# Designed miniproteins, single chains, continued (4), part 30

Each design is a single chain, and the fold is of that chain. pLDDT is the mean over its residues in the fold that is shown.

## One batch from the design tools (miniprotein)

Design m13015
Fold by ESMFold2-Fast:
Structure m13015 (fold): chain A 86 residues (1-86)
Amino acid sequence: DELVQQMIAQGNQLMRQMSAMMRELRKIGTPDGIQLEQKANSIMTQMNKKMLEIYRSEQVSQQQVDQMQELIRQLQDLIKQIRDYL
């Protein structure tokens, strides 16, 4: 399924971007930066779990697609917030 492959690729790209931004937040070491990093870790953990569920599924459900798209959106929004903070 091309859509599923594209979502996984996009998720991986966003997680790489987020990892780089979290390293910059750690260098700054502010309380607000720590809260943003904790939020990022939470979303990334959820995305990793969802990608593993999709990988192990014989058929990907619409619910799994919707949940993955929502996590992608949340990660994009958080990347923008951190970019604006940095």
Scores: mean pLDDT 85

Design m13016
Fold by ESMFold2-Fast:
Structure m13016 (fold): chain A 72 residues (1-72)
Amino acid sequence: AEEAIKKGLEAYKKGNYDEARQYFVEAARIAYDRGDRELAAKYFRMASEAYEKIGKQEEADRLRALADALDA
């Protein structure tokens, strides 16, 4: 998860938001597989913000809803 987050943040800084979204989703899946639902929710919210940056608001809303369900 740590490496995926580092790569995602670097892509985000470069304006490569779709690449950042891919890394954040990967990190969320790794956290979920380890049983860390709160960390998975955090990473899905980061991926949602990256989707918003590229105008994919429907996809962003869907990931945010998934994150809310994970830590509700």
Scores: mean pLDDT 85

Design m13017
Fold by ESMFold2-Fast:
Structure m13017 (fold): chain A 77 residues (1-77)
Amino acid sequence: MSEEEKQKLIDELAEELQRRFGLSPETARLVASLAVNLGIPGVGLTAAVMEGDITPEQAREATRFALEKVDEAEKKA
């Protein structure tokens, strides 16, 4: 993916994470960035679970969702 495509995917993924899982804008942006750039969304989600913002089950769903979105975008590149 180009840098522009990565940035667009990060923005779109962060918005979806906020809507679907109730993540704060800051946490959603961190999770989306980690998913797109490093394939490790779970690192950002661990902090949200520890703060009590989401459940461990929601963190697992958010991790899977983020990785699926990244994989789908990469297959089109």
Scores: mean pLDDT 78

Design m13018
Fold by ESMFold2-Fast:
Structure m13018 (fold): chain A 100 residues (1-100)
Amino acid sequence: SPYDQAIQLFQQALSTSQQAQSSTDRSSVDSRFQSIIQQFNDQLPNLTPTLRTQVQSVINSLNQVIYLSRNGSDDQFRTASSQTDQNIQRIISDIQSQQQ
């Protein structure tokens, strides 16, 4: 279903974000998140309008984290990444609750 595909993409984004935050090296953050953003963009035409809005929200958050990884302080990067993770987790939970 479109919900299952969206959940898989959100789980991939969450996993990648958490791994990036746990790393002492930030050099891979841009390439890893850009890959995920491309996968989200490729799936946008296959998603419902509601899921598309949620995916676009995550894309915007990931772009902000990429920006801060290059231009922000470590604290700003950490805060934005944590907020992005919380948003993704909430979206996954909301989608899963609607399927039950």
Scores: mean pLDDT 80

Design m13019
Fold by ESMFold2-Fast:
Structure m13019 (fold): chain A 74 residues (1-74)
Amino acid sequence: PLSPEEQIEQWVKSFEKMATELLESDGSRLSEEQLRELLENFRDWELSHVPKEHQAVFEPKLEEVVEKLLEKYG
């Protein structure tokens, strides 16, 4: 079985992949504000599927991915 740390890392990788694919399909037509809202909504949706006990660790890692993608696509 995967450790909680390994499960969180897999969720983070899945989020980054899905968010990147989403931005590559339609992101170039969005403003920086719209891109931020899109990524924050996707982050919140992903976070809602994670057990509450892991959200405090998962949330900052998702924020890092959001900021990284905003730097690349915004």
Scores: mean pLDDT 76

Design m13020
Fold by ESMFold2-Fast:
Structure m13020 (fold): chain A 89 residues (1-89)
Amino acid sequence: AAKIHKEAVKASEEDQVKAVAEKFNITFDSVQQAMNDPNVKAALLLARGRANPKIVQAKSVEEAKKIIVDEAKNLTLDDIEEAKKIYGV
């Protein structure tokens, strides 16, 4: 479970960042640059948190990746503002 989660988070990081950036119209030159944006940071933390209980049921890294990316795509602006307050971003 923990190994699948860690691998899935890392392997889907670029897809997560792109999903958040596209949804909030954030432009960036690299994934690393986008990850320095507080909205992107908060979104990734929230998406990972929401995905965690779901990915314990995942049978593969591929399934876990899909769950995490789907959580990132389902985030709202309100979710991001709430996450920034929770995570101190």
Scores: mean pLDDT 74

Design m13021
Fold by ESMFold2-Fast:
Structure m13021 (fold): chain A 101 residues (1-101)
Amino acid sequence: ASETFTFTVKHGGTLRITVTNLGDEPATVKVEAKASGTGASSTSTFDLKPGESGESLFLGALEGDEVTVTVTQLSGSGTLKVTVENLGTGEVLGEKTFTLK
């Protein structure tokens, strides 16, 4: 199972994508981010214990880019939180919490 969310970049720079396991069981998750205009992408896989976070960086986001983040749960079950932040501005561009089966 996977969840996808999309946001618009208001200021160019480096984005931090944080995935947190809010569940009570270990989970393995894949995070992909893609920019619609430039075709730039990043992919990371994390093994997350309960309460752990994994971080990936998306370099070179441009103002006006529409960035799609796809989170795929490869193993485990439970609740995940995904946050995307612009490191230069401190702005939170998107946040999603979802439960995968």
Scores: mean pLDDT 79

Design m13022
Fold by ESMFold2-Fast:
Structure m13022 (fold): chain A 81 residues (1-81)
Amino acid sequence: DLEKGIKYYKEGKYKEAATYFINAARDALERGDLETARHYARLAVESAIKAGDKTGVMEAAAILERLGEWEEAQKAREIAK
């Protein structure tokens, strides 16, 4: 997922990049790798914002909220509104 996400991001395919980073963040969260999950969730927010993908921003923000990053999650949702 990370390699594919970075590839799509470098190609300007931000919606595809966001999808891969969201999946990577969820996988890391399920494994209990909280630092990796935060890293990918933040990349997913950035990619989804660049894509204009409100749904992607909301999904990435939900992962940040589950990780205790409540303020970051709220800020991301506010940008998507």
Scores: mean pLDDT 86

Design m13023
Fold by ESMFold2-Fast:
Structure m13023 (fold): chain A 87 residues (1-87)
Amino acid sequence: SLKEQQEKMRQLFISFLADQFRKLLGTTELDDELAARAFLLMVELSILLAFKADPAEIEAVLREIRELLDPELFERVVEVAKELAEK
């Protein structure tokens, strides 16, 4: 049951990331997998902003978030990412 153990570990990791997303942004209607993906994209955006990355790289991540989330949640994710990027 190696695949069974791998799937359980995957679900635990997804659940953990989804919980972190909900702690930062509050109530969300996203399932755990979408919330986990949104959290990872938000962290990536924050890192790119903090390190003043190429505008094309920043726009690529913004586009992925825009395609994944509704407009209101997109705006909140970008706001939190900017706050996390502040020094």
Scores: mean pLDDT 83

Design m13024
Fold by ESMFold2-Fast:
Structure m13024 (fold): chain A 61 residues (1-61)
Amino acid sequence: VDLKAAAIEAIRAGDRAAALSALAELKKQHPDDPRIDELIAELRSAAPDREALIAAVETLP
């Protein structure tokens, strides 16, 4: 499964739960990447910047 594509589509659709699930799976695969933790924190914030989140997910491996 393409977890990056799943996260981006969930963010674009406004499905916060699906986006968090996909990012959590990415974190399991890349536990040493702090960018994933930062993305999860931003997505959990009260007013996440969706465009910035999508752009940042695109930079993940």
Scores: mean pLDDT 78

Design m13025
Fold by ESMFold2-Fast:
Structure m13025 (fold): chain A 87 residues (1-87)
Amino acid sequence: SDLDRARDLLRQGQDYLDRGDYQTARRLGSQAVDLAQRAVDRDRTPDNLRTLQDSLTLLTRSLRQLGDYQSSLQYGLQSIRYRRLLD
């Protein structure tokens, strides 16, 4: 499923981020966001919303490490919006 693929990419991307491979982490995070967004667009379940929020957080952190502060801010704000839906 889109959710399962997003979770796998999220796990891999977090590992690359932790190892300092910010370019790979950003690429995997972007792919995870795309898949998680498709899952949320189909159904706003807590699992889908949480996976999208975590994927956006990975992407935001990767972009910040790469010095892309504008994109990082944009995705970070989107992450906060989806986090509020989990409350």
Scores: mean pLDDT 88

Design m13026
Fold by ESMFold2-Fast:
Structure m13026 (fold): chain A 76 residues (1-76)
Amino acid sequence: EVTLSGYALGKMTEAKVGDKIKIFIPEEKYREQAARLGIENGSEGVVKKVIDVGNGITAYLVDFGKGTHIIQANKI
């Protein structure tokens, strides 16, 4: 599993288990890492688990149909 930085497009609400989300990765370096996993901006996935990482950071285990990956959502 790989940790990626991103957030859901179209809604500024917290994701829940079973939600379909679209990934947005603003930083090119992280887009390159995601592409190696077959994930790109606009890729849709299903949230399988919500993880409290601490320090106000939430991570999501997301199933993109090609594997499950950890997506870290930063509150900025």
Scores: mean pLDDT 64

Design m13027
Fold by ESMFold2-Fast:
Structure m13027 (fold): chain A 93 residues (1-93)
Amino acid sequence: EEVKKFLEEAIKKLEELAKQASPDTARVLNEAIERLKAALDYLDKTGDVEKALQIAIGTLEDAARRVQALGDTEAARFLSEIAEKLKELLEKL
Protein backbone atom coordinates (compact mmCIF):
# COMPACT_ATOMS: atom_id res chain seq x y z
CA GLU A 1 0.00 0.00 0.00
CA GLU A 2 1.56 3.29 -1.20
CA VAL A 3 -0.15 5.46 1.43
CA LYS A 4 0.95 3.12 4.25
CA LYS A 5 4.58 3.36 3.06
CA PHE A 6 4.43 7.18 2.98
CA LEU A 7 2.97 7.31 6.51
CA GLU A 8 5.65 4.90 7.79
CA GLU A 9 8.38 7.04 6.15
CA ALA A 10 6.86 10.22 7.61
CA ILE A 11 6.94 8.66 11.10
CA LYS A 12 10.61 7.65 10.64
CA LYS A 13 11.55 11.15 9.46
CA LEU A 14 9.81 12.75 12.45
CA GLU A 15 11.57 10.31 14.83
CA GLU A 16 14.96 11.34 13.39
CA LEU A 17 14.06 15.04 13.59
CA ALA A 18 12.95 14.64 17.24
CA LYS A 19 16.40 13.22 18.16
CA GLN A 20 18.07 16.45 16.92
CA ALA A 21 15.43 18.90 18.19
CA SER A 22 15.21 21.04 21.32
CA PRO A 23 13.21 19.43 24.18
CA ASP A 24 10.13 21.60 23.47
CA THR A 25 10.15 20.82 19.73
CA ALA A 26 10.86 17.12 20.45
CA ARG A 27 7.75 16.98 22.68
CA VAL A 28 5.53 18.35 19.87
CA LEU A 29 7.12 15.95 17.36
CA ASN A 30 6.65 12.93 19.66
CA GLU A 31 2.96 13.82 20.12
CA ALA A 32 2.60 14.06 16.31
CA ILE A 33 4.37 10.69 15.90
CA GLU A 34 1.85 9.05 18.27
CA ARG A 35 -1.07 10.54 16.28
CA LEU A 36 0.47 9.42 12.96
CA LYS A 37 0.88 5.88 14.35
CA ALA A 38 -2.81 5.99 15.37
CA ALA A 39 -3.72 7.08 11.81
CA LEU A 40 -1.68 4.17 10.42
CA ASP A 41 -3.46 1.74 12.79
CA TYR A 42 -6.81 3.24 11.72
CA LEU A 43 -5.86 2.68 8.06
CA ASP A 44 -4.89 -0.97 8.76
CA LYS A 45 -8.16 -1.58 10.67
CA THR A 46 -10.64 0.20 8.35
CA GLY A 47 -8.99 0.57 4.93
CA ASP A 48 -10.25 4.20 4.96
CA VAL A 49 -7.35 5.82 3.10
CA GLU A 50 -9.03 9.24 2.75
CA LYS A 51 -9.76 9.55 6.49
CA ALA A 52 -6.29 8.30 7.46
CA LEU A 53 -4.67 10.89 5.16
CA GLN A 54 -6.92 13.67 6.54
CA ILE A 55 -5.91 12.77 10.12
CA ALA A 56 -2.21 12.65 9.17
CA ILE A 57 -2.33 15.98 7.28
CA GLY A 58 -4.15 17.70 10.16
CA THR A 59 -1.66 16.27 12.66
CA LEU A 60 1.35 17.53 10.68
CA GLU A 61 -0.14 20.99 10.05
CA ASP A 62 -1.01 21.39 13.76
CA ALA A 63 2.52 20.29 14.75
CA ALA A 64 4.03 22.74 12.22
CA ARG A 65 2.08 25.65 13.76
CA ARG A 66 3.10 24.62 17.29
CA VAL A 67 6.85 24.32 16.52
CA GLN A 68 6.71 27.60 14.55
CA ALA A 69 5.30 29.25 17.71
CA LEU A 70 8.34 27.82 19.56
CA GLY A 71 10.61 29.57 17.01
CA ASP A 72 11.65 26.36 15.24
CA THR A 73 11.12 27.55 11.65
CA GLU A 74 13.16 24.69 10.11
CA ALA A 75 11.09 21.99 11.87
CA ALA A 76 7.87 23.83 10.92
CA ARG A 77 8.92 23.96 7.23
CA PHE A 78 9.87 20.25 7.29
CA LEU A 79 6.48 19.24 8.79
CA SER A 80 4.62 21.45 6.26
CA GLU A 81 6.52 19.81 3.36
CA ILE A 82 5.48 16.32 4.52
CA ALA A 83 1.86 17.53 4.92
CA GLU A 84 1.89 18.89 1.33
CA LYS A 85 3.14 15.53 -0.01
CA LEU A 86 0.29 13.75 1.81
CA LYS A 87 -2.19 16.31 0.38
CA GLU A 88 -0.94 15.35 -3.11
CA LEU A 89 -1.71 11.69 -2.30
CA LEU A 90 -5.20 12.67 -1.09
CA GLU A 91 -5.86 14.58 -4.36
CA LYS A 92 -4.89 11.46 -6.38
CA LEU A 93 -7.64 9.39 -4.69
Scores: mean pLDDT 86

Design m13028
Fold by ESMFold2-Fast:
Structure m13028 (fold): chain A 95 residues (1-95)
Amino acid sequence: MVTVTISPAELTVPAGSTATITVTATNTSDKTATVEVYLDGGKTLLGSATVAPGTTATLTVTLKNLKPNSTYTILALAFVDGELVAAATGTVKSV
């Protein structure tokens, strides 16, 4: 089994600042997992990591130059053998 979490799940920051989000993936399977973190509904890749069997991986992603009065959705996806096995979403709001 693979589990993925985003922390914090919701973050509000001033416009023009930097937002930092942590993605944690735990792989209790006997196969290697790949975690990919996206912005813009899966269009912009922010980061990726491989998660070995029986291990936990942590990936930190940063958003910069945030526009005022905007909402950004972060999507974390976990794959095993090219198949989606887990997903998590987070939200960054700029004011």
Scores: mean pLDDT 82

Design m13029
Fold by ESMFold2-Fast:
Structure m13029 (fold): chain A 60 residues (1-60)
Amino acid sequence: AGEARAGALGEKNRPVAMYAVYTAEAQLGNEDARKKAETLKAEGVKAIPEAVQAIKDFLE
């Protein structure tokens, strides 16, 4: 409850970061990553398009 703002911000950003990674992997043909991305999307998490592209470029 009284945790540092940096810690709380890191936890809030984790689903967005994971969704970006899974979306990039799914676009490269990883079906398991696609299912995980769909789960996060159903929870209302949205990837940042720039982060998805950067991760996709890294994985290629």
Scores: mean pLDDT 68

Design m13030
Fold by ESMFold2-Fast:
Structure m13030 (fold): chain A 89 residues (1-89)
Amino acid sequence: TAQEDRDRLVSLQEMSLARVPVDDMIRAIEEHVRSHGGSVEWRREGDRTVLDARLEHPSGYREEWRLVIGEDGRLLEGELTRQEFPRPP
C-alpha cells in the first residue's frame, strides 16, 4: 500500500541519517587517536562491526574507545575509558 511504501522510505531515511552522524563520529575518533600517535583497529563480530581505538599520551594517560556498529550501520554500543597512570606521591 502507499502507506507501507511511505513507512519504508521513512525508515530508510532515518537509518541513512543515523549512519551519517555515526560515520562523522568514527572519523573524529580516528583522527583524534591517530593525530596523537594512537592505533585504530576494525574487527567483525558476527553481524556487527567493532571499532577499537587506543591512545597512550606521553603525559601519562590512556584512552580506549570501543564502538559497536550494527549491520544496518547504526551505533549499538559506545564506550570511552580514560585511565591515568598512577602519580607518585
Scores: mean pLDDT 63

Design m13031
Fold by ESMFold2-Fast:
Structure m13031 (fold): chain A 77 residues (1-77)
Amino acid sequence: SHREEVEAALRELERLIAEMEARVAAGDLAGFLAVAQRMDALLQALADKHGSVLSPEERAELEALVARAQEVAQRAA
């Protein structure tokens, strides 16, 4: 269902952010960039399928995850 697909995507985003943090901690820039590319693809797919119909709670969680990913990217630079 729509809700199950959105929840699965949000959980995968959390997992990718944790993987990005692990790559930054390891000094693995190539690994970090590969994970960031996978995250961009997932965000694009989520926006294309569900962006117009996210609940306020789902949108807030997505915004928090995107902000966290941006903080990790800033630490990698």
Scores: mean pLDDT 81

Design m13032
Fold by ESMFold2-Fast:
Structure m13032 (fold): chain A 76 residues (1-76)
Amino acid sequence: HMAEVERRAQALLDEADALLKQAETSYKNLKKGAEVNPEYKDVLLKKAEDIYNTAKAQAESLRGEAQRLLDEARAA
């Protein structure tokens, strides 16, 4: 049972890491776009930050769920 819970928790952590990595890639691409297009710099940078902050919040939620699963398994 514990090994199964650990596997499920790891899957949630992996999902969180993948979301953040995807958001970091989008953030870098939008920043590069802002450098080339100063007319849209502020809009592109704002979108980059919003995308990253949304992904960070979702990743924190997934990490919290993973920790909760591990804590409940230890308490059983």
Scores: mean pLDDT 83

Design m13033
Fold by ESMFold2-Fast:
Structure m13033 (fold): chain A 67 residues (1-67)
Amino acid sequence: GEAAEAAARLAEVLGGNGAGAAVALSIQGTPIGYEGEAGEALRRVVEATREGGPQAAARLVADSAKE
């Protein structure tokens, strides 16, 4: 579904450090703790998703990955 595709793209953009997997799980509705650097990034994405939906979260991540 669209949410799964957005989650996969977020995982790729965040790189291979596990943060992408945590974000993908959060978007799929799995409860995750907000601890450490990965938790901070996840918290921001979850807040963007709650306020503007998955499209807003994708935009936030895209802006963060900009050169």
Scores: mean pLDDT 54

Design m13034
Fold by ESMFold2-Fast:
Structure m13034 (fold): chain A 89 residues (1-89)
Amino acid sequence: SEKEEIIAAVQEAFARLLAALEADVAAITDPALKAQAQALIAEIQRLGDELLARLAAAKSMAEIQAAIDAGQVRLGKLMAEYNAILAQA
């Protein structure tokens, strides 16, 4: 139950994030910057899929927390790269 609630919350959070990023990218007119932003959105989608798979395989709350912590670190790096592209657009 708790694990299923966490998985649902993570899935919803990534869905909202990806929708917001795709809306931002739609406004980019530079083709090279748009392609770079789209590539990062694809990486964020892969991160979401990997995190959800890791959470599904987790056998304890400690494993769930470790997966979330690792995912947050990776997402932070990708978002920093994404924001740098938006600043140039």
Scores: mean pLDDT 89

Design m13035
Fold by ESMFold2-Fast:
Structure m13035 (fold): chain A 94 residues (1-94)
Amino acid sequence: ISIASHGKELRSPLELAAAYLGMATLHSTAEHSTSVDPSSAVPAGTPAEYQKAAPNMSELAKLSKEIADQLTARLDAVIARHGLSATVQEMVVE
């Protein structure tokens, strides 16, 4: 998550979205890098402790999305306070 405070380079909403999308991709490679069975959620040989700690990825993605939305809303409020709207910032960037 990065912010370019310069008006033309303000990308915080897009960078926020890219951050959690990157986390989803990294999670997939990290948890399944040695997995050969698609029905297996964790690599073979993982202790039951680690298997128990591997939650539903859909739930994790939902939480990540909600956190990103909250951060984006706060950033939009800061932009509005500085006399700029998120929409205007997006148009300037593009």
Scores: mean pLDDT 49

Design m13036
Fold by ESMFold2-Fast:
Structure m13036 (fold): chain A 69 residues (1-69)
Amino acid sequence: MEAVERLVAELRRNRENPDDGPAIGRDFVLAVADELVALGLATRQTDDGVTRITFQHAPISGPLELPAE
């Protein structure tokens, strides 16, 4: 759980401060999500080409949606 929370915090910090590091790309987010799904910490569902990732223990409210393009 704490590892997931730290990853989410790092992703948010990187996006909020792009000058401090590279922007987080879609493929990177999907790779992290796949690992979380494999660990049973998240669920992934694709509908109309949009991938929704719901984190079970994340500090984020609601699902994370990634468009197909």
Scores: mean pLDDT 60

Design m13037
Fold by ESMFold2-Fast:
Structure m13037 (fold): chain A 62 residues (1-62)
Amino acid sequence: MKEEEERRRREEAERFAQGWYDGLMKATGNKPISAEEQQRMYDALLEAALAILELVAERQKK
């Protein structure tokens, strides 16, 4: 049960992070950046998405 909830949350976070990344790249005019910078940006957005989703889930619990 707990692992299924974590998997679902991760899938939602990945979807959210991808949308956020795409939106950010579009807003910044798709400035060419290195592959390492792209990966770091995506990883940062994924961590932020996970943290936000966990916060939302905790608030809905009450």
Scores: mean pLDDT 73

Design m13038
Fold by ESMFold2-Fast:
Structure m13038 (fold): chain A 90 residues (1-90)
Amino acid sequence: SLRQELEERIAELRRIGAEIEELARRENSEMGLLLAQMYRDQAERLEELLREVEETGTLSRAEVEQRVAEIGRETSGAMLERLRALRAAR
């Protein structure tokens, strides 16, 4: 189901984010911490989308898939901007 697919996606993003954060802390990697934050931000935005899907019951699969892709692009874009700012400060 669409709900189950979103729940599984959120769980995977949180798992990956936590693993990256642990590695980044060990390696003292600011870039790794920014990458982990991107995964957390994406998971949080997908949790909001899941709530909208549950509350409205009117979003189509195609609309949800479009929103998932948009969230991915926006969170990746924000991470890249943070990464550029970090690199420019060095």
Scores: mean pLDDT 87

Design m13039
Fold by ESMFold2-Fast:
Structure m13039 (fold): chain A 83 residues (1-83)
Amino acid sequence: GKSIELLKKGLELAKEAGNPLVIKTLTQALDLVENGASKFELEVTLGMVLIVLGVEKLIGADEKTIEALELGIEGLELEIESL
C-alpha cells in the first residue's frame, strides 16, 4: 500500500545519503509495517523515528537524510491511521 511505498522511497534516499542510523531505523520501520505489527508497536516506532529526525536536524544532516526520515514518518502515520 501507500505506507510501504513511502517507507521504501525513504529507505532508498537514506541509502543514497549513506547514513547508517537512518538506514537501520527505516529498515526496521518497513519490516514492522510489512509484518503487520500492532498499532502500539508502530506508534513506538514512529516516536523513535521522530527522535532520530530531531537528532539529524540538530547535527545538520543533509537534505536527503531529512527527506528520507520525513517520508518514513508519513508512511508510519498512514499505516497507524489504517488500523
Scores: mean pLDDT 90

Design m13040
Fold by ESMFold2-Fast:
Structure m13040 (fold): chain A 76 residues (1-76)
Amino acid sequence: MSAKLGDDLKEVLKKMGYNPTEEQLEVIKRLLDPDGDNIYDEATRKRVAEFQAEAGLKVDGVLGKETADALLGKIK
């Protein structure tokens, strides 16, 4: 499932079947949300699109399962 803009980043990941630790969430926030507001907003969506391009995924700016898997994979 996809999340809407304005959703909490933790809730976005939960909708994808993930339960991120505080450490994992902090790393994801640094990559996608440097403002630290912990909200999936337009700025976060643009960073998701940049990450998707870097990771070789479809660039749609939506944090879906494949994008979440790639993000969490960086946090070994």
Scores: mean pLDDT 66

Design m13041
Fold by ESMFold2-Fast:
Structure m13041 (fold): chain A 82 residues (1-82)
Amino acid sequence: MEQKVKEEAQNLVKKAEELYKQAVEDPSLMEKAIEELREIKERTELLLEQAERNGASQDLLDFLRNALKKIEELLEKLEALK
């Protein structure tokens, strides 16, 4: 089960990085990329909250916190460019 949660979080980070890249290359996509990054952030926060409630391993919690931090940094960078 933890492996599936890690894979979902990895996919969310990859999607966030791709949205960031697309928005930097085409500023007309900026608003949509910011909206989608906010949704990705919310999904990652829910994964972390659920893992905390279920008493997940420290490794999983650290992985999810690092994923969330990466997504937040990408969102902040896009909002700064707007």
Scores: mean pLDDT 84

Design m13042
Fold by ESMFold2-Fast:
Structure m13042 (fold): chain A 68 residues (1-68)
Amino acid sequence: GPLHAQLGGLGAASVAADAAYAATGEEPTRVEGKGLSATRGLGVAEAGGRRFVATSDGLTQTTTVEEL
């Protein structure tokens, strides 16, 4: 449902924010999360001019993060 999708987006956003901080040593200035489906979440974080994207899969309980 909508609440489950929202929680997935928040979890992905948290992972992206943590990755941005770990890479830059700076607090993220922009953090966004989006539930793509009941099982998929997307998170984006920006810090120090760098962007990080996290994608979560609730079926496999995996989250991947990459810098763009």
Scores: mean pLDDT 72

Design m13043
Fold by ESMFold2-Fast:
Structure m13043 (fold): chain A 69 residues (1-69)
Amino acid sequence: GPGAEAARRNGLAGAAAGRAGDYAGASTGFWHAAKEAPNPEQAAWGRAGAEAGQAGDSVSAARYAELAA
């Protein structure tokens, strides 16, 4: 649904920011991705954590993984 698409888009934007070296922007994108999830927040938090990890932000990845639990 629209919320899932918004969550995915924000996650992808976060990953792109991380690749550009903007880890603050990456973390913000992943946070918005998780917040906008339409289905269980755990799925969005988990995805945001994975994307943060791929962007090199292990601190945000761990935080989002905990929120997914």
Scores: mean pLDDT 64

Design m13044
Fold by ESMFold2-Fast:
Structure m13044 (fold): chain A 68 residues (1-68)
Amino acid sequence: MADQLDQLAAQARAATTPAQRQAIKQRLAQLLGVDVSALDEAMRLGGVDLATLARVAARGLRESERQR
């Protein structure tokens, strides 16, 4: 899962169209088990972009796996 989130973060940085960003957002929401609207709210409250959110999520999962 963390590797998929890293790939998603890279795709978000490379995304140049609204359609690409929307597709990435939907994929991230599915991987995290949340609705797209909940993801939008998290980004708004945190003041972060989609790529940053995906990167932080990937880091969190890797950190958890490291402690196992």
Scores: mean pLDDT 73

Design m13045
Fold by ESMFold2-Fast:
Structure m13045 (fold): chain A 97 residues (1-97)
Amino acid sequence: QKAIPVLIPLLQHESELVREAAAFALGKLATKENALEILQALTVALGDVSESVREAAVYALGEISKVAPELTIEPLQHLSENDKSENVREAAKKALE
């Protein structure tokens, strides 16, 4: 999709709200063909200082898992066990269901 190249740089924006919105939007745009590209871009958001940005990235991984589960199982499992935020861990557990 034409929006993906515009959204990827926004994952590094100074505004937490912009990074959160970019991660969420990338999840909504996930297809089998672009799943790997979106997942690679989201690795930055998964390590974001903001809990809300990491939750949005987990949501996006959940969307990717609907089209390419083989790419998301390991990252979601890692987050469900290791993220410092209970909300992020719970979101990752739900995405694995």
Scores: mean pLDDT 85

Design m13046
Fold by ESMFold2-Fast:
Structure m13046 (fold): chain A 75 residues (1-75)
Amino acid sequence: SEVTKKVLELAKRGKTEEALQLVREAIDKAGLSQQERDELLAQAEYAASLVEEGKIEEALKIYELVGKEIEKALA
């Protein structure tokens, strides 16, 4: 999916705020419950903190999982 690919590219480049903004916009368009939305946002924010710590590989795994869950909700 285009969203997941763009988020991963931004995260690899250290553009965590732009990546997080794309995740927020995608979640807002998905038919998710408030609980699911809060959980996915918390995971994305944790991934952003991992990028800031230089733990890029761990962050990318979390971003990929978040992106896939959003894509399932959009399908």
Scores: mean pLDDT 82

Design m13047
Fold by ESMFold2-Fast:
Structure m13047 (fold): chain A 80 residues (1-80)
Amino acid sequence: DELAEKVARLIAEGVRALGRHDPEMEKLAVKAVNAALNGDYETAIEYAQKLLDRAREMGAEEAVRYFQEAIDLLKEALEK
């Protein structure tokens, strides 16, 4: 699944860009990736949005960019 692979990579890079170990963010990332891999793009967007909102609160601009890119790809897949 080409889309799910790209989304998984973007989410993993976003978590890495946080520069710290955050168990709750990692848990949200696992949920987002699993939803994407199962073709549940709507649920994947929900968890990716939570990741993005938390990253913004942390001031992690690079992580925000990765999570936004993942959301944009998932939304594009749903809009056709």
Scores: mean pLDDT 85

Design m13048
Fold by ESMFold2-Fast:
Structure m13048 (fold): chain A 78 residues (1-78)
Amino acid sequence: GSDDGARLVEAINTVLRERRLPEVRSASELAALLGVSRGTANRLINGRRPIRDEDVEAFAATAGLDDAERARLRELAS
């Protein structure tokens, strides 16, 4: 839905906040974390592209999340 991108960003920022890491504030920062283009990150933020499991996994891999943190991220992003 239209809120999917906002939900993903808030889920990512929740995990980052819990780890005391800087929150995502721009499409460029989201693009770097997910390993996608800035255009793809903008479409995600604006709800113009659906969230995929690959997006959650890309962040989990980049941030070095454990299994419990990965499960929490998926729950928050759903």
Scores: mean pLDDT 76

Design m13049
Fold by ESMFold2-Fast:
Structure m13049 (fold): chain A 55 residues (1-55)
Amino acid sequence: GAEAVAAAARQAVLAAPSLQQAAEIGQRILDEVSATGSKEEVQAALRAILDALQA
């Protein structure tokens, strides 16, 4: 569900060793979720990635 997708995306982005790698990981997650997920899951992932990148 959307909450699980958001939590996984946030953890992956926060675990990245650099901002560039965090952005690349975030983009990969968005590409994967938009290929297989719902609109709600895509929106949740996008919000989680943006918040994690701004932390």
Scores: mean pLDDT 82

Design m13050
Fold by ESMFold2-Fast:
Formats: structure tokens, C-alpha cells, sequence
Structure m13050 (fold): chain A 71 residues (1-71)
């Protein structure tokens, strides 16, 4: 049905956004580790951690939207 096809499209879109967000989190976690190893300032480390926290919140919100889709 058209309804099932639209739900499938929305599910695939959300999966894509979740995967992209996970990729961004992993990139920032690598940046955090590199910054720590390089002796970056606490302000710089805090800024990266704040970005990670914001992306984790976005991931969780996207996952909640995905779970709300019913077949």
C-alpha cells in the first residue's frame, strides 16, 4: 500500500540520519582522543565533549522517531 511505502521511505531516511549522526559522534570521539594526547586546553576538550553530547541527544531523538513508526 501507499501508506506502507511512505513509512518505508521515512524509516530509511531516519536510518540514514542515525548512521550519519553515529559517524559524526565517532569522528568527534577520535578528535577528543587526539586533542587529549596533544595536550589541548580544558576549554577545547569541553567544547568537543559538548558537541558529542549534542549529537548523542540528536541520535536518541531520531531513534525515538524511528521506534514511533508502526507497520
Amino acid sequence: SAEKEEKKKELLRLIGEILATIGDILDLERQLAAAQAAGASQAQLDAIQAQIAALQARRDALMAKMKSIKF
Scores: mean pLDDT 89

